# Designs tried in a protein design run: designed miniproteins, single chains, continued (5). Part 24

Each design is a single chain, and the fold is of that chain. pLDDT is the mean over its residues in the fold that is shown.

## One batch from the design tools (miniprotein)

Design m16861
Fold by ESMFold2-Fast:
Structure m16861 (fold): chain A 83 residues (1-83)
Amino acid sequence: SDEDIKKTFNSIDKDGDGTIDRSTLIDFLEKELRKRGEDVDMGIFGTRTRLQKIFDKYDKDGDGTIDFDEFKEMMKDLGLEDF
């Protein structure tokens, strides 16, 4: 649910500024995908490289951070909205 996604966002937002930086978010997503046994196709590019590209897709402001609305869209796109 959106409430569960918000709880997850708040748990990652260590400084409480309402945004998550690139490295923190990618580390979190890599850990969650590994934890769920959902391997991203590792092909030529590893999971981290694909997550960086996904971050760039949702970093609509280009400021190097993701806000809650962008995070919610990303989690749904990755199938990680259910906890």
Scores: mean pLDDT 69

Design m16862
Fold by ESMFold2-Fast:
Structure m16862 (fold): chain A 69 residues (1-69)
Amino acid sequence: LEARIAELEAELAALEEQIAELEEEIKRLEKENTKENLRKAAVLYSARGILLAARDFLREEIARLRAEQ
């Protein structure tokens, strides 16, 4: 059980890094406020939404497994 929790925590950490990178890219694109950059930011917002949902799922799974201990 502990090994499985550690495995999921590592996946969560990697996913959170990916989300942080996307948020930084979105921020940079929005700062320049060009039509092209706003379109790129919209695509990244969609990708971020998917990753946030995956993060929430992993957090719930980790919490469930921890409750079993």
Scores: mean pLDDT 82

Design m16863
Fold by ESMFold2-Fast:
Structure m16863 (fold): chain A 79 residues (1-79)
Amino acid sequence: SIEELLKEMIEQLEKLLDSPDFPAALRRALEIVSKLAEEYPDNELIKELLELLKRAAEAAEKGDMERVRELLEEMKKLA
């Protein structure tokens, strides 16, 4: 299911948080969820997750890893 896919993606991002691969994984997650939001425009879970991923990407670009951790925790509560 889409919900299981999103949950697995969030868990994978959390596992990679301290890895040099994290920025690439976050970009891939954002691309995937952006495409899902276009295909399922009425799905509130996908819309909220996309917004949180965009905020996480902005925080990561600024080096605010504490904010990235908080946003990943919010994403986990959605899935």
Scores: mean pLDDT 84

Design m16864
Fold by ESMFold2-Fast:
Structure m16864 (fold): chain A 60 residues (1-60)
Amino acid sequence: GASARFAENLERLRANPPSPELAGILRAIGETLRRIGDAIDAGLAEGKAPPAVPVVEPVL
């Protein structure tokens, strides 16, 4: 299944951890994706079309 590919990518990162700076950036990206997923879920629950992602966002 798709989960096997995820495990492989995680093992790769675990064996060769990135710099602390890169880890922080990756975490920020993960938070943004989580936010988008939550917004889509809320839209689906309301029976509306998925909400658009905000175009204007302050960068790091």
Scores: mean pLDDT 64

Design m16865
Fold by ESMFold2-Fast:
Structure m16865 (fold): chain A 95 residues (1-95)
Amino acid sequence: IKELIEEAEKAEKAGKNEEAAELYFKAGLILANEGDLEKALELFKKAVELAEEDSEVRAQALRGLAAIYRVQGDEKKADEYMEKANKIYEELKKK
């Protein structure tokens, strides 16, 4: 996990936003599976910020945020993030 985050930070500093988003998403997914929801939220937010607007990785990271907020009992935020993810999936279906 530490090496994944270091690679993501290196990609971000190099302006490789797509690569950084993928790496942050993968690191967030591992931490969420380990139960570190706070760090997973931070990494999923990083992935959303760096990913292209209508990209698969952005939609997946938004789903990750929704899942964590549901586990924490914040259904309103979970619904908001899921709605954003679904909008991206609809755009991806058009292409």
Scores: mean pLDDT 80

Design m16866
Fold by ESMFold2-Fast:
Structure m16866 (fold): chain A 70 residues (1-70)
Amino acid sequence: MPTFEQQVTAGQLAAEAYRRVLKAKNEEERKKIVEEAVKKAVEKGVPEDLARSAVTTAANAAVEKREKAS
């Protein structure tokens, strides 16, 4: 199981990705934000599967919120 510290780090980077994706103009920019956040999390010691799951979930939520607001 990931450590509590790794889970907190993943959550913080997911929240950052959520805010950035809300302002993203297109799919290419969204993919860049997700990959950058996952890379940062892995560099901080978060397992890639946890980082990708957390960041992707946050990014998808941001996209849905933006699309429904339009």
Scores: mean pLDDT 80

Design m16867
Fold by ESMFold2-Fast:
Structure m16867 (fold): chain A 59 residues (1-59)
Amino acid sequence: MSAEEIANEAARMRAEGASDEEIIKYLVEKGVSKKTAEEIVRKAKGDHTKLGALVKEAL
């Protein structure tokens, strides 16, 4: 799965109301470290567009 696909799916999950914990779990399952996933979610602050951009930059 490409970085673009993972980023798009994380952004979709947030747009559908997924919790920070659910998004972190998804990113970890896709090979992102827990620390990086937590930092991404914290920096995005609920913004699904910013979340997608940060995920793509991390991968």
Scores: mean pLDDT 82

Design m16868
Fold by ESMFold2-Fast:
Structure m16868 (fold): chain A 67 residues (1-67)
Amino acid sequence: SEEFDVDVDIGLAEIGVYIAKKYAQTEEEKKLANEADTLLGQARASPDLEERRKLIEEAIKKIKEAF
């Protein structure tokens, strides 16, 4: 289901945030990891699947920029 796929994507992105926060060495890397974490929190709170997908995509971009 679409809901299941989105929940899986959030879970995987949360692992990415954990790794980014753990290995962040610069203030820029820490900021990107924290921004991604905030976006995933917003994705979990949103009742709209399309909004959740967009927030997850933005979070993943921030995670990738942190490495």
Scores: mean pLDDT 85

Design m16869
Fold by ESMFold2-Fast:
Structure m16869 (fold): chain A 93 residues (1-93)
Amino acid sequence: SEEDFLVAEAFFTGMGAAIAISEGDVERAKEYLEKTYELAKKSPDAEQAARAGVGAASLFAPDELRPKLEEIANAPSIEEMYKKMKELIDEVA
């Protein structure tokens, strides 16, 4: 279904954003973040998938970034997740 594709894309773009941050790839991180936010706004399942993607990437992140990525994955709203992720991208720039 379109929903299944949306959920999968949200998961992988969320993971991609977190990996790009861990690599210091600011431009790629911004691209994945914008895509993740647009997808996550479309359904609760896509939002949950985006959070799961960031959380999965946090398990393999550097020690200094892991708690920040975990906080982002557990943010109270998708808007707050976007804000915190954008702040973290600015910190690694």
Scores: mean pLDDT 86

Design m16870
Fold by ESMFold2-Fast:
Structure m16870 (fold): chain A 90 residues (1-90)
Amino acid sequence: KEELEKLRERAAQLVDEGLLTYAKTGNKDELIKIYRELQEIAREFEKLTGIKVELPSLEELEKASVDEAYRILLETGVRLFKAFDEALKK
């Protein structure tokens, strides 16, 4: 439970960092870096819970515009938060 709460907090921090990156600089490479960190959180979540979270592919993000990349990052955050909320209710 405590480990899952820490992972959820880290995911929230990364989503906030993504918003600031998008709003201030629009730097796509930084958005990709943040997305990779969210993918690692999904892998750690699977190891702890046995639940696999299906995320948009890195290839989709790399081919996307900056605006689309940010939307993919937000979708990734939403999927992760839903999975954390379900796991934390158990």
Scores: mean pLDDT 82

Design m16871
Fold by ESMFold2-Fast:
Structure m16871 (fold): chain A 100 residues (1-100)
Amino acid sequence: MKEAIELLKKAIEYIKEAIKAVEEGDYEKALEYLEEAYEYLLKAFELVKDDPEVAELVQLAIAHVSAAINNIRLKRPAEEVLEELKLALEYAKKALEKLK
């Protein structure tokens, strides 16, 4: 449980940094942060598999981080990227709250 909490905190921090980078127009930096967030979310998912409510929230966060990465690569409007990142942040925070 403590390890999953720390991994989710790291993922949340990287998602926040990615949001800031997108708002500043630094898409290269945003992609670096999102790839880190994705790896931390995958590690957290492996630790929470036995908790179906938390696992679902982590999986939703992963899906929205992946969508944001794809939207950046397809050069979609910043608004679409930020919408995905805000949803990823919300689901990651909900997963963290369930583990506390």
Scores: mean pLDDT 90

Design m16872
Fold by ESMFold2-Fast:
Structure m16872 (fold): chain A 64 residues (1-64)
Amino acid sequence: MEYTEEGKKLYEEGRYMEAAEQYAKAVEADPENAEAYRNLADALEALGLTRSAAGARAKAAALE
């Protein structure tokens, strides 16, 4: 999805908060998108939000 692609670009630029916002929009648009949840977890870990990242990873695993 477009939100996930935009988030990846922002993540590669080191814009982790903006990347997390795009990934959050991706999971709102498609709650079954396991890839978006995995990418959200990576962005949250980069921000030091390890517990929130663990929650996103668990959600991604549940969708597989």
Scores: mean pLDDT 82

Design m16873
Fold by ESMFold2-Fast:
Structure m16873 (fold): chain A 75 residues (1-75)
Amino acid sequence: GLDEFRAHLRELVAKGDLELALSALRVAVRSTPLSPEAREQALEHIRRAEEAVRAGDSEGALAHIDAAIDVLRAS
């Protein structure tokens, strides 16, 4: 479920596999039946997480990853 997926993404981030975590999250967004609004919201959080990763902001990246998962959970 989404809780196991979230735990997996947090483990990837803890190992420094940030790009793999974001790639897995993009696949989940593409594979989940979402409204156009929810899809754009989830993708925007992924874009913000990518910006945080490039800035070296792991806490900001995690916050946006969690927000994207919350969008998937609400759907």
Scores: mean pLDDT 84

Design m16874
Fold by ESMFold2-Fast:
Structure m16874 (fold): chain A 64 residues (1-64)
Amino acid sequence: SKEELEKILEKGKKQVDKARSRDELRQVLFNTAKELLDKGFPLSEVGRVVQELAAHGQQVLRPP
């Protein structure tokens, strides 16, 4: 459902905000994608959420 997708996205954003490294960011992205796939969300929605979390993470983490 849309409510479940929103909760997973919100949880993912909170985990991204706590990420201290690119490895931690990648782990959050992987875990979020797996949770969405396990709940039966389509690949298009999974990809969109992962891209949004990756963009958010790049803004939080300092450039190299």
Scores: mean pLDDT 79

Design m16875
Fold by ESMFold2-Fast:
Structure m16875 (fold): chain A 101 residues (1-101)
Amino acid sequence: MAERAEELAARYAESDPELARLYAELAALVRTIAQIRELVAAGALTEEQLRTLIAVLEERIAWLEHRIATTDHPELIELLKGVRRELEETLALLREALAAL
């Protein structure tokens, strides 16, 4: 996912800098999600940190849903849907970790 977003950012850098920037932001988000998942698996997060991350991911999912609804670019829509799925899966893991405390 992140590698695909980085490839698209590079591809559009000269022709559409705004689209390239969005792809780069999506790549960074996917990498951040991967790090969060590793921290969850390690049991390294406090209750306060879990609650904060849950709130942040819920906000990011809402933002992605808005972007999906407002864009006409098919390749971007596909990537946004993929990132939303990864966020939803990570959110479920955070909620399970919080419930286990």
Scores: mean pLDDT 83

Design m16876
Fold by ESMFold2-Fast:
Structure m16876 (fold): chain A 96 residues (1-96)
Amino acid sequence: SETEELLRRLAALLRAMAATQPAGSLGHRVLAALEARLRALLEKKASPEEVRAAAEEVASAVVWVQKRQPLPQELLDGLRALLESLGVTVEEPANV
């Protein structure tokens, strides 16, 4: 299904992002835990609502990781495209 394919792509992207982080860092651990969660959702044939909720959690967590440890722009662009396909928007930081 389209939802399963998007979920697989999102999990693969999180794996790639985790690989850019120092081994054992908080960023690595957070991204690895999210990948595991997405793969669990894939195994149980999660609803579109569950997938969207997980995607929103991914968006928030990636923003948190990026503020502390830079992520490659290509991976961030790929994430944005996948999140948009799932109906999730990444809010821009408040204009300061």
Scores: mean pLDDT 78

Design m16877
Fold by ESMFold2-Fast:
Structure m16877 (fold): chain A 65 residues (1-65)
Amino acid sequence: MKEIEELEKKIEELEKEIAELGQQYEALRETDPQKAEELHAEIQEKLDELAELKKKLAELKKQLA
């Protein structure tokens, strides 16, 4: 189903973005703590979005079971 495929793609894209930001956060923690805090906030926002998308995906998959 296209809607499920679209959600899975968005989830995968967000997971990749979160992983990349996480690497940048670890690199900046000692050298630029202010920038690290900004990245942490961005990561938290993306994690919240990811949780909502995963919840929606689970509900849609229940309709197919």
Scores: mean pLDDT 81

Design m16878
Fold by ESMFold2-Fast:
Structure m16878 (fold): chain A 63 residues (1-63)
Amino acid sequence: SLEELSAPVEEIVKQIEELLERASPEAKPALEKLLERARKEKSPVSAEALLVGAASILAADKS
């Protein structure tokens, strides 16, 4: 089992899920696409880039 290598990706996925719960209805579809993509990522670095993208969408939504 590669649990130790998967744990960072799982944590990032949880953070994106939390952003999705706090997002407006207009931002949710974009965040859902990023979440689906993050769940398929094998690299924590790639998953972290998706988290940054999710945070940027949420920040723009609040403007």
Scores: mean pLDDT 74

Design m16879
Fold by ESMFold2-Fast:
Structure m16879 (fold): chain A 69 residues (1-69)
Amino acid sequence: SELARQLAAALGRPVDPDMTPEEIAAEVQRLLERASGAPVRVEVRKETIDGKEVLEFVVTEAPPLRAPP
């Protein structure tokens, strides 16, 4: 998966090439939580651009919780 390759590049380590978009979103969420020090949510949306399906990752901040995700 191209998304898995992009995630591997962002993490600087190999990842499973068969990862689903949801699994990739979870890894991106963990990376952003480490960078920000705050809980973050990442959601996947599908969009059609020039007749081709494109995946978009939407990032939102979660409110502080007693137990982090």
Scores: mean pLDDT 67

Design m16880
Fold by ESMFold2-Fast:
Structure m16880 (fold): chain A 60 residues (1-60)
Amino acid sequence: SLEERAEENIRGIYETLKDDKEAALEAMRAVAREYFAQVDPSATDEEVEKRAKELLEKYE
């Protein structure tokens, strides 16, 4: 599904950048922005950033 593909993509990005938390966070922000563009184009920058931090915490 779209969600499964997104999760796998996020995991792969995190695995690549996990040794650089700063880069990982920026990547998570980009992924969150793209995901919201597909699921909820009305999402605010604050919502995107909140989701990015949640993703980073989840994958750590």
Scores: mean pLDDT 76

Design m16881
Fold by ESMFold2-Fast:
Structure m16881 (fold): chain A 65 residues (1-65)
Amino acid sequence: SVQQAASDLQYELDLLSHSLDVAKRREIAEVFVQTAKQIAKETDPDKQLEILRQTMQEVKAIAAE
């Protein structure tokens, strides 16, 4: 569900916020600002799930760098 995907993304953020440097946290924050804008414009739950899935992949890629 969209709620579960959003919750999972928030937990990933909470975990990463204590282990990442300031530069990576800023990049992740910018990704979330963009995700919030995309979600606000989208009414289809399946497309909202895809947006959240793409955001999770991007966050993990930044964290792994």
Scores: mean pLDDT 79

Design m16882
Fold by ESMFold2-Fast:
Structure m16882 (fold): chain A 62 residues (1-62)
Amino acid sequence: MTREEILERLVVGATADTDPVEKAAELAGISREELIEKAGVKDPERPTPEDLLRIADYIEKL
């Protein structure tokens, strides 16, 4: 899965009533807590576009 595909899925999740961090963790096959720590998400309850970019970059490298 490409970084662009991951970002598209996270953006769709963020505009719906879905937790984009939880969705990303499921996609990566890791826990939400591990993703937050490894991707460096500063506010998992209100992720910024910058946080979503870090998540997508981390998942692409898996």
Scores: mean pLDDT 72

Design m16883
Fold by ESMFold2-Fast:
Structure m16883 (fold): chain A 74 residues (1-74)
Amino acid sequence: MSPEVQAALREFLLLSEQLSEEQRKALVDELNKKMRALKEEIEKNNFSEEEAEKRELEVLREMIAQARAVIAAE
């Protein structure tokens, strides 16, 4: 896992700590579903390591934005 992917995952987890237990669980479950689907797509399409990491970052950034939006709604 690239340092950028690790940093994005850490940011998502830190943001999720500001949410209720129920909201955090829902977002983590959604992230896990999206990452599983992405892993299957990467394997099926034989993406390069660079392309795979780029797509993982896109999913994580989307989830970070979603977490920030939930926090801002408070």
Scores: mean pLDDT 81

Design m16884
Fold by ESMFold2-Fast:
Structure m16884 (fold): chain A 80 residues (1-80)
Amino acid sequence: MSEEERFIESARQLIELAEGLVEAGRLSPDLLRGLIEGLEGVIRELKELLKRTKDEELRREMEEVIERLEKLLERLKQLL
């Protein structure tokens, strides 16, 4: 598995975990702020990796994951 493929899969797993925590109501304000900061970091890293990625299929998958992360980030910010 390529670096890009591993990062995409890890990001998808992070999205599922974060959505599960939101649904379970297990996010304290401090944990929520930490999760927001962490997701902003992951989005930045994915955007940098996207700039270096030449494969069009991987670029599409990365753009999809970035969009999903940004939508999740907006939902989390609404909980503050």
Scores: mean pLDDT 82

Design m16885
Fold by ESMFold2-Fast:
Structure m16885 (fold): chain A 115 residues (1-115)
Amino acid sequence: RPATPEEMAEARRLADKLAEGISKRVQEELGLTAKIVRSEVRLDADGRAVAIVTLEVYNKDGTLVGTIGLAVDPRRKEVRIGVTASDPELARKLREIAIKVAEELGFKAVDVTAG
C-alpha cells in the first residue's frame, strides 16, 4: 500500500538522525566536516517511503573530498549507502563510519558504492 504522511515523516526523521550521527562521527574520527546538502522523501515503485540524503564531506581547508549518499527504508529498517571520494582510503573510512552508525541505530546497512 502507498506510504501514509506519517510514514513519510518517520522516514525523514530517521534519515535526519542517521545523517546527524554520521556527520558527528566523521568529525570525531577523521576531523572532517560533513554537511547535509540534499534531503527528500520519495515513494518507490511499491509505494514505500524512502528518504534520500546526500552528505558532502569537506577537509579543514573547505575543499570537497567526498560524498555520502543514503537511501533509508524505515519499513524494512534498511539503509543503502553509497560513498564517493577522490582518495580510495578516505572512501573506505567514510563507508565504514556510515555502516557502523546505521547498524548502531538498528538499520541493516547495504553498501551500494559504485566500483
Scores: mean pLDDT 84

Design m16886
Fold by ESMFold2-Fast:
Structure m16886 (fold): chain A 56 residues (1-56)
Amino acid sequence: MKPLPPSARESLIAHLRAKKEEHADDPEKVALYDRAIELLEAGDDEGALELADEAL
């Protein structure tokens, strides 16, 4: 799969941060969003999307 363009990655990270705040009372979802953000920052867009799907 082609990597996400930088603007899309930044938008997705911002979205995941917002979702983490919305679900701050759910430590399991918070951990999944944190891990997805970490993977996006490391350039693992595919792994990040896979984890985000688990949180949804």
Scores: mean pLDDT 74

Design m16887
Fold by ESMFold2-Fast:
Structure m16887 (fold): chain A 82 residues (1-82)
Amino acid sequence: MTKEEVLEKARKIAEEELSKMPDPAARQRVLDAVLAIAQRLIDEGKSEEEVLDTVKRMAEEAAKEGGTPEAIQRAAVKALSP
């Protein structure tokens, strides 16, 4: 699968998780951060399954905490940790 195809799948997963957030600015902030992490993982040679799982977990956690910059940081650390 191409990098673009994996990023498109990541975007769709993130958008689905973020659809429950009422604030469009917070949704966009989380989406941008999640896609940046997806891009990095793809460039590091992570599998499509690992990228999409990380994206979903990060988006879920950040959305649950309101999508603030602090929530995004915590979600990224949690999603990237064992």
Scores: mean pLDDT 82

Design m16888
Fold by ESMFold2-Fast:
Structure m16888 (fold): chain A 63 residues (1-63)
Amino acid sequence: MEEAVEEIKRLLEEIKKAKTIDEVIDYFNRALELASKIPDPELRRTLVEEARKIAKEQIKKLK
C-alpha cells in the first residue's frame, strides 16, 4: 500500500512535467490503476481527486 501511494505521487509529478496531452492521459491512467488497488476508500478517493486536478491543470497549460 505505501509503495503504491509513493508511485502515485511520482506519477503526479510526471504529469506536471508532461509535454503532451497524451503523456498526461497515460500517467493519469496509470495513477488511477494504482489507486484502484488501495484498500482504504478515503485515501483512494483523495488520490484520485488530486490526480484529476493535476491532470486538468496540466492539460490547460498544454492547450
Scores: mean pLDDT 82

Design m16889
Fold by ESMFold2-Fast:
Structure m16889 (fold): chain A 59 residues (1-59)
Amino acid sequence: MDEETQVNILKLAGLRNGVILTDEQAREALEEARKGVTPEELAERYGIDPRAVEQAVNA
């Protein structure tokens, strides 16, 4: 289980959507997902694809 891989998945998803995520923002999104915040809410908050949030959490 590699947190760097999870962070990179979210950062790449941000770049596809024209958004630059910091490592801190990506880690925060992963922590919120672990607490039960939905991929849809995190996607809207950080400007990324909800599927990328799901993939990152499960990586």
Scores: mean pLDDT 78

Design m16890
Fold by ESMFold2-Fast:
Structure m16890 (fold): chain A 74 residues (1-74)
Amino acid sequence: MSPRERFMALARRLQEAFETLSYEEFLELAQELAATIEDPALRAAFITHAVGLAELAGVPQEQIDALRAAMEAV
């Protein structure tokens, strides 16, 4: 699987989770998915995508900051 294909697969799973899960479950899954990405550049792009979804949904800034911190800690 190419890096692009891997990113697209992760992005689709994150989008599905965003539509179906609570914020706490979404954060846990986003962190787990970020941990599977060995390439730092791809991980950074994935974190940016996850944060973007939360921002579009109007999630409070404190929760967005917690999401970013959790995903970056892996």
Scores: mean pLDDT 79

Design m16891
Fold by ESMFold2-Fast:
Structure m16891 (fold): chain A 79 residues (1-79)
Amino acid sequence: EEAEERIKRAADAITDTMIALLKEGVLSQEEAIELAERALKTVANHLISEGYDPEKVEEARKKYLEEVKKRIQEAADSL
């Protein structure tokens, strides 16, 4: 399985969790984005430690982080 696919699945799961916490009032939009960034970076660092290509991992992390931020912002705007 490619690093990009693993990071995409992690980003999707992180986004779903952050949106759920945002809707429940557990997190603000800013807190949800900060925690999502930290979680995705943790996953990326783990994949690099497992021998995945750091360049490809970081490229995918940056790409999917922008999508994560957008989805959290859209969810917050709907509240």
Scores: mean pLDDT 87

Design m16892
Fold by ESMFold2-Fast:
Structure m16892 (fold): chain A 74 residues (1-74)
Amino acid sequence: DAERRHEEALLEDIAKITGKSVAEIREELKKMSEEERIRYIAKVLGISELEVRVVLGLAHEELARRRAEVAAAV
């Protein structure tokens, strides 16, 4: 699925940046909560937690809230 393909791409990028294998990163992420995984990925890739959530398909509500804030700002 699209989300799973994007997740695999993120793991590959993290592996290249950290110098660890994809398998090692996957095992580390399995030990983390969803929030801890998002924070870790954001920190390693140097992107926002919101960007990580969007790539993983987790940011539907947060993205909608952000759009509403921008619209309300006039």
Scores: mean pLDDT 69

Design m16893
Fold by ESMFold2-Fast:
Structure m16893 (fold): chain A 75 residues (1-75)
Amino acid sequence: MEVTPAHSVAAVTRFILEAGSALSHLTEEEVEEVLREIASRYLSDEALAAMIARLQSATSVAEALAIIRSTPQAA
């Protein structure tokens, strides 16, 4: 896991910060869990982009994790 797409992690972090009102209740631990789940899924660029788009509709950490975990590795 040394080669994590830094750009995808940065994009999700920025999304969480920009979404502030929707995901503002996330703790440091919850943010870390979301980022770790994304990294652990080994998503392709296409799957990652689709997942990020779906995450824009997430209003809770549980919903965000469900979206991440249901995203297929191969589109």
Scores: mean pLDDT 62

Design m16894
Fold by ESMFold2-Fast:
Structure m16894 (fold): chain A 92 residues (1-92)
Amino acid sequence: DKAKFEELVSKALKYMELGVQALSQGDYDKAVEYLEKALEYLEQAKPISPNPKALEETIKALKEAIKATKAGDKEAAHKALVEAGRALGKLL
């Protein structure tokens, strides 16, 4: 279902944006919470994705962003979020 996929991806994008904002403010705990919410929506989209490879690339990059954020590595977190956004762009 394309409509359901687009709704889940839109929800994920919103939480990714909130995560980037929290990361920029130095609120790493809040950034992790938002990025984990984005990951939940992308995982829900996985079985209905029209492009499974691009979605898996997005999920992988987002998991790396969460890991870097938990480690306090803002540079690695930003790099992983750029990679996640690039992969997500292939779905939109």
Scores: mean pLDDT 86

Design m16896
Fold by ESMFold2-Fast:
Parts: sequence; structure tokens; C-alpha cells
Structure m16896 (fold): chain A 69 residues (1-69)
Amino acid sequence: SLEELKEELKRTLIELGLSEEEAEEAIRMVEEGRVDEAEKLIVRGYLKTKDVELANRAGELLKELAKLT
């Protein structure tokens, strides 16, 4: 569901290194069509953890959400 996708994306972004507020803002950016800005937040998270697998997972979830908005 859309709700489950948003929750999974939020959780993944927090695990990647974003705050809860940053993760919620990234989701809002995608919903507003600001996908490039949301991707910059993924890069910010990646720079904190250096976890390539989490960054890739966040990107795929973000792409899925963008297709539904």
C-alpha cells in the first residue's frame, strides 16, 4: 500500500542517517514532485553512514513513491 511504502521509505532514510524530520521532508518533497531535492537528502544520509545498500534501497523506494504521486 502507499502507506506501507511511505513507512518503509521513512524507516530506511532514518537508518541511512537522516533525522525523522528530514525523512518526513524527503517524503513530502517526492509527493510535491521535487524528486531531485529528495534525492539530495538520500546523498546527505549516505555521507553519514556510507552504506551503499541502504542508499540504493532508499532510492528505489523513493522511485516507487514518485510513480504513485
Scores: mean pLDDT 86

Design m16897
Fold by ESMFold2-Fast:
Structure m16897 (fold): chain A 63 residues (1-63)
Amino acid sequence: MKVTVEELNALSDVEFFEFLREKGVDIAALLARVPPGSDVKREVARLLPEYGIEIEGDLSQLR
């Protein structure tokens, strides 16, 4: 599955995590891999290819 950074930026933080849950992503396991003090949404997005979700665009543009 492919998703763009622009599509992810259209979602609120709540909607972003609801979208991932609907796609079968284990949110708890994914959050456990996010380094303390990092940008949670960006680090989560970087891990999404491991769940079969490819992100097109520059992850630095995630808001």
Scores: mean pLDDT 78

